# Designed miniproteins, single chains: the designs that were tried, part 66

Each design is a single chain, and the fold is of that chain. pLDDT is the mean over its residues in the fold that is shown.

## One batch from the design tools (miniprotein)

Design m2430
Fold by ESMFold2-Fast:
Structure m2430 (fold): chain A 118 residues (1-118)
Amino acid sequence: AAKELEKEAEKLEEEIKKDPNNAETWLKLGQTYLSLGKLEEAIEYYEKAIELDPNNAEAWLNLGQAYLALKKYEKAIEYYEKAIALDPNNVKAWIYLSLAYEKLGKKEKAEEALEKAR
């Protein structure tokens, strides 16, 4: 429920006040805001997680998902490619990359990305 997500956000914001350098807490805060439909705030928190830990494939994947939701498909592709470079076995990253290519009308690239999801 939205109230539970709002409480989780408040808890994570309190954790950040105590340890602002914990990349995982910033990532979780971004995920909570994405679930609340607050895409711009989710992006800011994911960008902070990436500043602290640029090798976190999940943070890049989630940043791509937020941009996909904003219909900024070329930015979403850029971030999915970052996630895949860090973790080429991430099936979700390949699926979302394919979806973003389909949204841009790049059928051959979308099909290639789907083949990599196996």
Scores: mean pLDDT 89

Design m2431
Fold by ESMFold2-Fast:
Structure m2431 (fold): chain A 99 residues (1-99)
Amino acid sequence: SAKEEELLKKLDEILKKLNLDPSKFNYIPTPLEKKLSDELAKKLHTLRVYALRNEIFGELSEAEANPLEYFYNKVLEGDLSSLGNFLLKISLEFGLPLS
């Protein structure tokens, strides 16, 4: 979908900025994540693993209060703390688990 293509572009820009290669991350899709394209799910998994390893967590209230573009721009500007809220916002918009 157009929404998924837009998200893929945002994920690619963040992955590039963080110098992350999704092919180096082992990914086994859950039944819920099988509703997403394999490429989208793998790239999201890569960023979630990166965030977890760097103890970057989002706040649900903050993620709900702001648009996805806000957190995306913050991450690209070098504010890595916004990556957690970016990932939470995607989970909210696509009906994915928040944990």
Scores: mean pLDDT 81

Design m2432
Fold by ESMFold2-Fast:
Structure m2432 (fold): chain A 102 residues (1-102)
Amino acid sequence: SKKDELIKKLKEIAQEFIERVKANPAISDEVKQRVIDIVNEFLKKAEKASFDEIEELLAETFQRLTEIVDSVPDPEEQEALRDIIGEFATRVVEALEEYRKS
């Protein structure tokens, strides 16, 4: 189904995000685990959600990720997280727009 294709794309985007988080030495292991867990929770919920519910889940997910960024006292770690999360958000939005056009 079109939804299954969207979920597959979201999983691919999320795996790339996870690999970028893991590879970045500016991000602490504790913060890495927290952001990865949030994204994995999003993917699990998205598989069972309607398209409209996926948009709501994305808003919740990015709010939770932003709360982690704001909690980080180190400016270098905070900047690294903003860059990686920003790219993740852009790719997710592009995937949703492509799905709407289909």
Scores: mean pLDDT 86

Design m2433
Fold by ESMFold2-Fast:
Structure m2433 (fold): chain A 64 residues (1-64)
Amino acid sequence: MKEEIEALIDEAERALAAGDYQKAMALLQQASDALQKADLSDEEKAELHRRITELARKTAEGML
């Protein structure tokens, strides 16, 4: 469900802002797993995947 995936991404953004990199990565993994199972258009999947990838990149940079 799109709303569920967006909620996981929003929680990951909050975790990243708080410096909780482990929680952010776990939430992004959950969002990615949900996205793979979601009945969404290719366009919606691409947009959500882009958001997840960008947040994962920022999280990894914060861990360095």
Scores: mean pLDDT 82

Design m2434
Fold by ESMFold2-Fast:
Structure m2434 (fold): chain A 80 residues (1-80)
Amino acid sequence: MELVKKAEELLRKAMELLNQGKVEEARRLAEEAARLYEEAGKPALAEFARGVIEGMLLLDRGIDAAIERSEKLKELERKL
């Protein structure tokens, strides 16, 4: 299970980078983890790792979109 262990370590590192706001680096590491899971014959875990990255990217973009919409609403309030 060496490949799975290495993939888990990469995924942990990716989460740490996400907490630091380094989204692109986190994405790269988690994609590498997904590749290692596939090499280990664990395609479900590889899909999970990819899903985690995409979910986090969607959350970041969703939050940004919600903030943008909130700011636009406050701009409309400033219009009398």
Scores: mean pLDDT 72

Design m2435
Fold by ESMFold2-Fast:
Structure m2435 (fold): chain A 64 residues (1-64)
Amino acid sequence: GPAEERLRRMAENVRRAALADGASEEVAEKIAELVLEGRFEEAVRLAQEHGMASAAAGAASVGA
């Protein structure tokens, strides 16, 4: 439904932000998966631990 489509788009945006921040494909996919699963706090934490400011901000915005 529309909410699931929005969540997938947000997960894709967070994945791209992580890659732009210098993350590997594997780490970027892991963060996107956490966002898609609704685990926003874990996604923010993982992004922050890897110094990915854009990905962390994106994941936090999805959970707001």
Scores: mean pLDDT 82

Design m2436
Fold by ESMFold2-Fast:
Structure m2436 (fold): chain A 88 residues (1-88)
Amino acid sequence: SLEEKIKEFEKRAKELGLSDYGIEQIKMLVEFGEYETAEKVLEYMEKGDYEKAARLILESLFPVPLAIARLGNTEEELIKKIAEKLKS
Protein backbone atom coordinates (compact mmCIF):
# COMPACT_ATOMS: atom_id res chain seq x y z
CA SER A 1 0.00 0.00 0.00
CA LEU A 2 2.60 2.58 1.08
CA GLU A 3 5.05 1.22 -1.54
CA GLU A 4 2.32 1.59 -4.20
CA LYS A 5 1.58 5.17 -3.05
CA ILE A 6 5.29 6.08 -3.22
CA LYS A 7 5.57 4.69 -6.78
CA GLU A 8 2.36 6.49 -7.86
CA PHE A 9 3.57 9.89 -6.60
CA GLU A 10 7.11 9.28 -7.95
CA LYS A 11 5.68 8.56 -11.42
CA ARG A 12 3.53 11.72 -11.32
CA ALA A 13 6.51 13.82 -10.21
CA LYS A 14 8.65 12.42 -13.07
CA GLU A 15 5.86 13.09 -15.61
CA LEU A 16 5.70 16.73 -14.42
CA GLY A 17 9.46 17.02 -15.03
CA LEU A 18 10.59 17.41 -11.42
CA SER A 19 14.31 17.23 -10.70
CA ASP A 20 15.78 14.27 -8.79
CA TYR A 21 15.67 16.52 -5.72
CA GLY A 22 11.99 17.30 -6.29
CA ILE A 23 11.16 13.61 -6.74
CA GLU A 24 13.01 12.80 -3.49
CA GLN A 25 11.04 15.48 -1.55
CA ILE A 26 7.73 14.08 -2.88
CA LYS A 27 8.77 10.53 -1.88
CA MET A 28 9.68 11.74 1.63
CA LEU A 29 6.32 13.50 2.04
CA VAL A 30 4.49 10.30 1.03
CA GLU A 31 6.68 8.15 3.34
CA PHE A 32 5.75 10.50 6.24
CA GLY A 33 2.02 10.13 5.41
CA GLU A 34 1.79 13.74 4.14
CA TYR A 35 -0.32 12.78 1.11
CA GLU A 36 -2.34 16.02 0.96
CA THR A 37 0.89 18.04 1.15
CA ALA A 38 2.44 15.93 -1.65
CA GLU A 39 -0.69 16.54 -3.79
CA LYS A 40 -0.44 20.32 -3.16
CA VAL A 41 3.26 20.36 -4.05
CA LEU A 42 2.51 18.59 -7.36
CA GLU A 43 -0.37 21.03 -8.00
CA TYR A 44 1.91 24.05 -7.46
CA MET A 45 4.63 22.52 -9.65
CA GLU A 46 2.12 21.90 -12.47
CA LYS A 47 1.09 25.58 -12.22
CA GLY A 48 4.76 26.71 -12.23
CA ASP A 49 4.48 28.08 -8.68
CA TYR A 50 7.84 26.71 -7.51
CA GLU A 51 8.11 29.11 -4.56
CA LYS A 52 4.77 27.93 -3.07
CA ALA A 53 5.86 24.31 -3.62
CA ALA A 54 9.20 25.04 -1.90
CA ARG A 55 7.50 26.79 1.05
CA LEU A 56 5.21 23.81 1.60
CA ILE A 57 8.16 21.36 1.46
CA LEU A 58 10.19 23.48 3.90
CA GLU A 59 7.25 23.75 6.33
CA SER A 60 6.45 20.01 6.18
CA LEU A 61 9.90 18.35 6.15
CA PHE A 62 11.97 20.97 8.04
CA PRO A 63 10.84 23.10 10.99
CA VAL A 64 11.39 26.58 9.54
CA PRO A 65 13.12 28.14 12.62
CA LEU A 66 15.48 25.15 12.92
CA ALA A 67 16.24 25.10 9.19
CA ILE A 68 17.02 28.85 9.19
CA ALA A 69 19.23 28.61 12.31
CA ARG A 70 21.09 25.49 11.10
CA LEU A 71 21.69 26.61 7.51
CA GLY A 72 22.33 30.31 8.25
CA ASN A 73 19.77 31.39 5.65
CA THR A 74 16.56 33.40 5.82
CA GLU A 75 13.27 31.56 5.20
CA GLU A 76 12.90 33.30 1.81
CA GLU A 77 16.47 32.34 0.75
CA LEU A 78 15.80 28.71 1.70
CA ILE A 79 12.51 28.77 -0.26
CA LYS A 80 14.27 30.16 -3.36
CA LYS A 81 17.04 27.54 -3.07
CA ILE A 82 14.49 24.71 -2.76
CA ALA A 83 12.45 26.14 -5.68
CA GLU A 84 15.60 26.19 -7.87
CA LYS A 85 16.39 22.56 -6.95
CA LEU A 86 12.81 21.46 -7.75
CA LYS A 87 13.22 22.51 -11.41
CA SER A 88 14.48 19.98 -13.94
Scores: mean pLDDT 78

Design m2437
Fold by ESMFold2-Fast:
Structure m2437 (fold): chain A 58 residues (1-58)
Amino acid sequence: SVVLEAIRHDLGLSDEELEELVERVRTESDEETIKWLMEKYGLSRRQAQGVVDAIRAA
């Protein structure tokens, strides 16, 4: 997916880290995944929400 490749490059993720992110979006609440993205990657809440929304759409 072009969207998933863009997220991987923007956040500097390995393929394995991208798979973890996708699994977190699937298994956790959006709030838990947003908080994790903000804490681990220093994203704003808006940026983290955009990542979650993009993965759900992919």
Scores: mean pLDDT 83

Design m2438
Fold by ESMFold2-Fast:
Structure m2438 (fold): chain A 58 residues (1-58)
Amino acid sequence: LREKAEKDLEAAKKALEEGDYTAALTAASHARRLAQEAGDEELVKEAEEIEKEALKNI
């Protein structure tokens, strides 16, 4: 779960850099859910930050 959350988080960061805010939001939301299931609060916070940044640009 944690490794999958990290990969989804990386995908979200790349989408955000490319200006694909919808893809970034979707990937970050998925990463947040997996991080919550894994109990990794740090990954949850990172995913939430990307979600906020993507949403701000939509």
Scores: mean pLDDT 80

Design m2439
Fold by ESMFold2-Fast:
Structure m2439 (fold): chain A 66 residues (1-66)
Amino acid sequence: MIELLEKAIEYYEKGDKSKAARYVTAAVLDAIGEGNEKLLETALKVGRYIDEGNIEEARKIVEEAK
């Protein structure tokens, strides 16, 4: 899950917003499948910050979740 969010940030920084969105979706689905509410919350927060273009906060949340 966390690796998927790191990939989402990497693709967003490369300008591939479509791949970034796909990796966020994969992380959300993975968290739902595991029944892990905390990971789901993390994936949704990271996705929101990526959508806002706030990559610094997205990265900080991912690092805190490791």
Scores: mean pLDDT 83

Design m2440
Fold by ESMFold2-Fast:
Structure m2440 (fold): chain A 59 residues (1-59)
Amino acid sequence: MEIAEAVKDVPVDNPSVLKLKKGDIVEILKRYEDGNVIARSLKTGKTGLVGEDDLKIIK
C-alpha cells in the first residue's frame, strides 16, 4: 500500500477531484502519465483525482 500526505489544502471546484486538507493521509491507487494520481482518503474513504505535486510519499 503506497501512502502519501497532503502538503497543502486541495480546493473544491471539480467533482472528480479529491478534497483534502494539509496533513490528510491518502492511499495512492493509480498513477497517470500527466502527473495526476487516483487516491483514497484514509480519513473519509472517498476516492478522487489529486496532483502528485500536492502529495508527499511517506510509505
Scores: mean pLDDT 77

Design m2441
Fold by ESMFold2-Fast:
Structure m2441 (fold): chain A 58 residues (1-58)
Amino acid sequence: SAAEAARAARRARLLATLTPEVVELVIKAGMAGLFGKEEEARKLMEEADRIIAENLAA
């Protein structure tokens, strides 16, 4: 069903996100945001999203 497919996709995305590389980037983005470096935080989050997409494609 569509609901089962959506649940499987959400689980896959969570697993793709919970990698050491992605977690490190998210922490760095949070730190950059805390120090008012909004553009740097955005770039770090874009890199995290790229790696998540690659993990989902694998």
Scores: mean pLDDT 85

Design m2442
Fold by ESMFold2-Fast:
Structure m2442 (fold): chain A 73 residues (1-73)
Amino acid sequence: MLSEEEFEDEVRLALALIMEAITEKYKDKTSVEEVERAIERIREFLAQATNPDVKAELQEAIERLEKIREELK
C-alpha cells in the first residue's frame, strides 16, 4: 500500500494530468464518456484521500468536470 505522502503526490500528479488532458481535448474534441471516466477516477481518489487540502482540490476538480460534462450533453 502507498504511504499517505506517496498517495498525496500521486493523486496531485494524476489530477494535474487529467485536468490538462481534458482542457486540451476541449479545444478540438472531447467526449462525455472521457469526462465521465475522469470524474469517476477523481472520485476514487477522493474516497481514499485523508488530507483536507487534497480533498478540496479533488472536489473542485469534480465540480469543474461535471460542468464540462453538462455542457457536452
Scores: mean pLDDT 73

Design m2443
Fold by ESMFold2-Fast:
Structure m2443 (fold): chain A 83 residues (1-83)
Amino acid sequence: MEEEIEREIHLALGEIYDLMGKEAFEQGDYETAAKWYEKAALHYLKAGDRERASEAFRNAAIAYQKAGDTEKAEKYRKLAEEL
């Protein structure tokens, strides 16, 4: 029961952070967007949702690339591919 509730909380947090990342990205704040997508991906992983985690890591990589952080962009791109 606690594990199920914890999973649902992480899924909900992942969805919230993913939406915040999309909003920041649309506003051109790519560094902030990348950080929100990173948080979303970690919460999706804790929820066991590898598909949404992979998507969030890809979005973080794209946002980091647009922010000029090539090292983090490559890191999260690889992480998304390994899921």
Scores: mean pLDDT 87

Design m2444
Fold by ESMFold2-Fast:
Structure m2444 (fold): chain A 91 residues (1-91)
Amino acid sequence: MSKEEFEKEINRGIAEIGLATAKVTVERSDLPEEVKKKLIDLLDKAMDAIREGNYEEAIKYVEQAAKLAREAGMDDLARLLENVKKILEEI
């Protein structure tokens, strides 16, 4: 395994853990059900895109989720998602 392949695999794993943490955070939040459903949908689409190796698509969904989280007043969640986006951009 090359160093570059190893670094990509590590970054992918970190991004997947970040998205799983974001999903749990949304599910356990006091957000309106409609907002939760939209956030979970975006996070699931981002995870599916990562599994398919479509990192550009994953970045778009994560960016949309971060924006929605910020609009909903979930600044810590938005920051987590912005960090996931940066990690995906390194792949």
Scores: mean pLDDT 86

Design m2445
Fold by ESMFold2-Fast:
Structure m2445 (fold): chain A 92 residues (1-92)
Amino acid sequence: SDLSYQLALDAIQLAQEEGAKVQVSSSGDTVTLTITGLSPRTITALALKAIGAQLEGAEVDVRIEGDTLTITLKGLSQSQIDQIKQAAASVQ
């Protein structure tokens, strides 16, 4: 969904703004973002946005472990995956 794709881009943008580290992996139509060093406020905001996307039928999962946020997104187009990878590569 557009919400899943936008969530990924927002997470990467916020990671860049906070100097956090972003790792991206993909398999098929699935992307996993692992972000380390986000503020608790930003982690909470992204988790709430992910819940909103899930309520709209998006296949999004979020795991929080300390200062590490893992977002798993399914059902993405190849164009969306390529854009997410390019955005993440611009962070660190």
Scores: mean pLDDT 85

Design m2446
Fold by ESMFold2-Fast:
Structure m2446 (fold): chain A 98 residues (1-98)
Amino acid sequence: PLTPEQQAARDATLAAIREALEEAVKNGEYVAFRFAPEDQALADEVIAYAEKLGFKKVEEFTEGGDRAVLYEKDGALVGIAVGDRAAERLMEWLRRRE
């Protein structure tokens, strides 16, 4: 159960992430989001937004509780990582593509 203040903070975060994704598509740039394991539900929402915008999954990594995915659309790359190991893997993918 989220308080109204916590719900507003979550909604603001999702709105900011959505704007960053739309800007990445427009400019053919990359954007990366890193989440703590306790924020996995928020990471899942970001993945859903990327898929709704037409991004396609090109890379995936899972190890224990850590998860990284890389999505692509029109030259733009979107990386989402949950946990430190996943964040390292995501950075390796991005370096390989730049």
Scores: mean pLDDT 78

Design m2447
Fold by ESMFold2-Fast:
Structure m2447 (fold): chain A 63 residues (1-63)
Amino acid sequence: HMEEALKKLEEAAKKGDVRALTMLAGYYILNGDEEKARELIDKLRSLGHEVNARALEAMLEKR
């Protein structure tokens, strides 16, 4: 179920898992939660993952 998958992604993202942060940000972009997506993108940048952050920003702009 989606709720279980989201909860696991949120827990992993809280621990700084780059894959979980990227997947969760993508989920928020697709659902129109731009504010939440930008928060996760900013966190990816703070962790040094500029390439992932830029890819997610491109998704936000093209949406």
Scores: mean pLDDT 79

Design m2448
Fold by ESMFold2-Fast:
Structure m2448 (fold): chain A 78 residues (1-78)
Amino acid sequence: AIVRLKIDVPEGQTLTSEIIYNGFRMYGLTPKDIKVDQEKKTADVTFDSMEEAEEAKRLVDGQSLFGMKVTVLSVEPS
């Protein structure tokens, strides 16, 4: 399952897959794959199951990961 995120990245900061991975790990979640779009300030985060993806949305939607506000755009089956 894929969770698509929009991230409010402050000027002068770079969004990395490592930052997103570590953010989810702090919530006890383990992404399988992370694809970052620097220009759109979005990321596609892959999880093992729809249940884990829905939990990820519940935990991170509207929250901050390392000072960057996260919005969940979609949750899709893989």
Scores: mean pLDDT 81

Design m2449
Fold by ESMFold2-Fast:
Structure m2449 (fold): chain A 71 residues (1-71)
Amino acid sequence: SLLEELRRRLREAGVPEAAIELALKAVELAPTDPVRSAALATAAALLAAEEGSAEQALTLMRLVEEAEAAL
């Protein structure tokens, strides 16, 4: 599934699990609640930067955008 592939790619990039869960929820909500989706995606990126690295945060943002485009 799209969400399983996103989770796998984020884990391979070393993104913290808490940030991954927020990113997955952002993609899931994107078609029905775009405002909450954007807030969760922002929170996921900030958490990835704080607990991981800026590179992981940028990777998370790119993969979330790619997943949302595939919906």
Scores: mean pLDDT 88

Design m2450
Fold by ESMFold2-Fast:
Structure m2450 (fold): chain A 61 residues (1-61)
Amino acid sequence: MIASPVEMAEELARDMIARGHSEEEILALMEAFARAAGLSPEERERMLRTAREVYREAKAA
């Protein structure tokens, strides 16, 4: 199944948060994934922004 970069970032970030990973670990994995997948700088920034927002929302609760 091919998910959009943003959809993958959101899903993966939520899973990592549920497993107790830090924001730094989540962002590092997103950056590595974006580089490995050959995503544009714009797509990479979008993924990182999505991951930060998901983490912020999880910690605000």
Scores: mean pLDDT 78

Design m2451
Fold by ESMFold2-Fast:
Structure m2451 (fold): chain A 80 residues (1-80)
Amino acid sequence: SEALEEAKKYLELAKKYVEETKKIDEEKGKKMEEILKEAEEVAKRLLSNPVDMANAMKSGYGAVKNLLEKTKKEVEEKKK
């Protein structure tokens, strides 16, 4: 149950990052949604191993966070 709660928190944070990215760059936000859905599918396959499931969701969150950081950096570079 604790691992499931952590996985849900990572999912909620990742969804917020996707929404924030869509406001900056809709196409990149859509790619982030695809990455998040893939992480959810991997986590779903690992339901028998809660630790592995939580790790899969954490990895998806990390990928989404990295894409948001790259998107912000690109916006800053264009602003010059």
Scores: mean pLDDT 77

Design m2452
Fold by ESMFold2-Fast:
Structure m2452 (fold): chain A 94 residues (1-94)
Amino acid sequence: SLLRPHPALEEVQKEINKMIKIADKELPKSLAPLVVATALRVIGLVMEGASPEEIRATLDGFVARAKAAGASPEAVKKLQEEGDRIVEIVERDW
């Protein structure tokens, strides 16, 4: 499977792209490095077969930092919804 993307990875990449678009529109640009770091970490965790709990903790940590940096309640909700979809995808293949 090193020569083929994991099925969960392709679907997770789609949801990460949606999360990045939400972040670019809704979050302060000062958070762009955190968004990129979170995306890369989640992709790496999925590739390594990390647990849904570890992926959820990573995404929850990102949302908490965005909230602390002044993200709107609407932005926080959208990011949580995308995070939940990523975790559901991983749980399905776990």
Scores: mean pLDDT 82

Design m2453
Fold by ESMFold2-Fast:
Structure m2453 (fold): chain A 82 residues (1-82)
Amino acid sequence: SEAAEEARRAGEEAARAAREGDSEKMERYARKARDIALESGDREAIEEAARGLSEAVEAAAEVGDERGMRAAARQAAELGAA
């Protein structure tokens, strides 16, 4: 679905920003992925957003970005994927 593709792209951008240590950019894309998934109600979009948010949490943790990790985890919790 189009929503699933958009959620996947937003999740990928969140994970990329997390690897770069850009907490603000990561949080922005994490929120976008969550919003797309929740507004669409599409199972595939929800699954893609959940994957991207999980990757962002892991990436932020690996680079020691505690703020970014908490922000991504919060978006994942709101999506119901935590």
Scores: mean pLDDT 82

Design m2454
Fold by ESMFold2-Fast:
Structure m2454 (fold): chain A 57 residues (1-57)
Amino acid sequence: MLSDEVVALVQRAGDLFARGDLEGGERELERMRAASPDPELAEAVERQLRAHGERLA
């Protein structure tokens, strides 16, 4: 189960990528990795967000 903090970081990263702030999005993903109790789940979410950002770019 993801913590509320991890969920909030994922939402912020997605919002930043959607508006073209790739650097800001990467910073929030790094915070998510540090806060996540499950590194495998965090990696999977990060991979999906990066793929989404690449499609928008």
Scores: mean pLDDT 70

Design m2455
Fold by ESMFold2-Fast:
Structure m2455 (fold): chain A 64 residues (1-64)
Amino acid sequence: SLDKRIEADLYEMLGFLYEKSGDYEKAIEAYRKAIETYREAGDQEGVAWLEERLKEVEEKLKKS
């Protein structure tokens, strides 16, 4: 639904904010919420894109 996509977009934006501030643990939590919500919305492209982004943030966390 449109409401679920908006919710997912908000979690994605929150993840970007945390990633930019170097808070990788909170970025991962926000991106996981966005991925869940995009799945509920049926947005497979959003899921795939964010799963790649999540892997990048997890690698940054490992190097911290």
Scores: mean pLDDT 84

Design m2456
Fold by ESMFold2-Fast:
Structure m2456 (fold): chain A 70 residues (1-70)
Amino acid sequence: TELKEKKEEAEKKIKELHEKGKELADEAEKAYKTVSKEEALKLYKETVELMKKAGEALGELGKLQQELLE
């Protein structure tokens, strides 16, 4: 029960991070063209790092789901 809710909450958080990452990437591309290439690059790097962490969290959730299934 709690594990199920925790999984759902984590999935929601990962989805929000993914959507925010897309917004940041689009904004960074605009900034790269109009303002600062270095600032845009920094935003891209932060987004990539967030996506990697989200992927790792998904792996851990997979293990929890396997445990819950049994």
Scores: mean pLDDT 70

Design m2457
Fold by ESMFold2-Fast:
Structure m2457 (fold): chain A 84 residues (1-84)
Amino acid sequence: SLEDIIKEARKHIAEAVRALQRGDLDAAVEHFRKAYELVKPYLTPEQQAEFDRILAELEANRDDPDKAWELLQKFIGLLEGLFG
């Protein structure tokens, strides 16, 4: 179900947060990509474009942890938008 997919995506977001806390941006980006891949089939083209933008910015800003946290918050907000 979409609910089960969102639950699994949130698990990857939690792993990304833990990776960021360790300073492991490579692992954080990988977990964000996995979360996106899980929800992508359920997204509108506009939502897909926004997730693609956030992931591209995360990849480009690996040396800026403050920017990574800002982008994480936006990613979480988009996931919440799928349910409410």
Scores: mean pLDDT 79

Design m2458
Fold by ESMFold2-Fast:
Structure m2458 (fold): chain A 66 residues (1-66)
Amino acid sequence: SVEEKAKKLVKEVEEKTKLSEEEREYVEKLALYSEKLKAGETVTIDFELPDSLSVKKGDVLKPPPP
């Protein structure tokens, strides 16, 4: 499942890099979006991101062509 794959990705990141509580929330949501895109789904960003990132809340991400 997409949710299960996203959780595994978050754990891998946590093992390699210690995350703050807010950083963990960002990583969890980004991991979920990544797994949805890999499954061929279009994703809309539903949460606030730091201004330093090129993507923001309301952006629509399309899966790459196969």
Scores: mean pLDDT 71

Design m2459
Fold by ESMFold2-Fast:
Structure m2459 (fold): chain A 59 residues (1-59)
Amino acid sequence: MELYRAVKDFTAKTPEELSFKKGDILEKLADVGDRYLVARSLKTGEIGIVPKEYVEKIE
């Protein structure tokens, strides 16, 4: 399982995007180009697109 940690808060602007808070742990499901991931929130179980600039890889 490839895990990422949110480094800042993000509020979804489209239905496809995932909202999260700084410190939330996200499981990577896929890459979407060079700037985005499809991820699952381990806190809520919700899946959506997250910007790579807002997360860091931890494992």
Scores: mean pLDDT 84

Design m2460
Fold by ESMFold2-Fast:
Structure m2460 (fold): chain A 64 residues (1-64)
Amino acid sequence: DFERDVLAGLGDIYLAIGKMEEKKGNYKGAAESYRKAADLYRQSGDTVGAEEAERNAKKAEEKA
């Protein structure tokens, strides 16, 4: 499904942004990007990717 593939790709982009923000010490920005990635992965049907992104968001929130 092309639409699902696009949503998953956008999820990957936001996951990468989250990792970049985390590396910069911007844990608030990282958490926001990880939550966006999780939402996009869920919309694409990638439950595993969504759960991983959600865990990354929670860990970033704890460090903020």
Scores: mean pLDDT 85

Design m2461
Fold by ESMFold2-Fast:
Structure m2461 (fold): chain A 68 residues (1-68)
Amino acid sequence: SMAEELVEKAAEYEKKALEAAAHGDLETAQRYRDLAVELLKKAGKEEEAEKRGKSVDEMIAQILASRA
């Protein structure tokens, strides 16, 4: 379904956000995180979008802290 495709694409963008964070690119990490959240909302998964967005934010913070 279209919703399943949007969820899979959101997961790809979440992965790209974490990869950008691993390279120290916070701006790119946040952009991909926001794209993932928007796709989950378009899929009708608003609660999942909130939870996964927060989880990605925490992972980005941890990755950046581990580089300091």
Scores: mean pLDDT 87

Design m2462
Fold by ESMFold2-Fast:
Structure m2462 (fold): chain A 87 residues (1-87)
Amino acid sequence: MAERERRLAEAKRLLAEDPNNLKAGLLLGKVLFEEGDLETAKAVYENMISEDPNNAEAWRNLGEVLKALGEYEEAEEAYEKAKEIEE
C-alpha cells in the first residue's frame, strides 16, 4: 500500500537523520521484515543495537530476522541477549 510505503520512507529518513530514533528504527525493521526484505531488516536492527546494545526489543527482532534467514545459531544468541537484558 502507498501509505505503508510512505511510512517506511519516512521512518528511513528519520533514522538517517537521528540513528537513535528507536521508534522509527523498530517500525522500519518490522515493515521490512513483513515485506520479506530480511537483509535490510537485519541491518536496521544491527544499527539499533550498535547505538543501544541494551535494547531488548531490537535483539528479539534481530533474532526473528536471523531465524527467517536460516541463521539459527546467531538467532539463538540474539534471543539470549534479549532475555538477559529483560531479566
Scores: mean pLDDT 77

Design m2463
Fold by ESMFold2-Fast:
Structure m2463 (fold): chain A 62 residues (1-62)
Amino acid sequence: AEIKIEEAGGRYVFRVKVGDTTIEGAARTEEEARRGGEWVAAHPELVEEAALIGRLALELAR
């Protein structure tokens, strides 16, 4: 997966494309953002599962 790191608003943002989903996160340092992006890229199955759990949590919170 392609990992992109950007500095925005005093933070570092990573973006990783996993299938048809783009995962974005932020960290205080570039190294932390890179580690986050690499972790997401290494565990694409967990990303899909986390997205499903998030959707279920939102539905139950209605």
Scores: mean pLDDT 69

Design m2464
Fold by ESMFold2-Fast:
Structure m2464 (fold): chain A 69 residues (1-69)
Amino acid sequence: DEKKKKDILERFELAGVPEDIIKLLRELIEKGVDVEKLLEIWREYQKLLEQGKEEEAFEVLRKKLEELL
């Protein structure tokens, strides 16, 4: 679903996620990675942010997205 892929990209962009992570996300979408897996990673990132672990949240996000490449 092209709309779901667009929506998840916009969520990351609005959250102020670094451009290198946004590029990684675009590559995963181009590869046809399951949007549900991307949403799962997004939810984990949000939970870490809610705990005040912003640095850890970015590290986990980058690592998990790289593992899907």
Scores: mean pLDDT 79

Design m2465
Fold by ESMFold2-Fast:
Structure m2465 (fold): chain A 61 residues (1-61)
Amino acid sequence: SMEELAEKALKAGEEAGSAAAGAAAVHDLYRQGLATREATVRAAGSKTAEEGVKAAREGLI
């Protein structure tokens, strides 16, 4: 699913030593019902951890 794909992308970023703050921010907003499926899909589609963080934040705002 898209959620599983996004989770893998964010986890890969954390393992690379980056994107942890972005992953936490996306998760917090999702928990509050503010994060959209679109933001999750954008994060999953990013090729780098930093791009994933940016895409997730831009998709939420």
Scores: mean pLDDT 55

Design m2466
Fold by ESMFold2-Fast:
Structure m2466 (fold): chain A 95 residues (1-95)
Amino acid sequence: SKKEEELRKRQLALFILSLKILDNATVDEIIDAYFRLVEGKKEVTPEEREKLKKEIDWIEKNYLADIAEQLAESVKDYNPELAERYKKLAEEIKK
């Protein structure tokens, strides 16, 4: 359903943002972390990696900036430095 697709996009966007903001992670590092921490897989095929890479690329182009802005707004009153980092990431993605 559209609601399930939206939840999937949001969950993946939050995972990407946490690794980019906290660890300055590369796309390959995000892919590796996803399969290890979310899927619990030690062995991953090139086809599975490519599929997730395409999902991440789509999220970064179409969705990640909006989620980053929402997170900036949610934390601005108690963590203004983190809010500014989310805002800067959203601006960079939109360019």
Scores: mean pLDDT 83

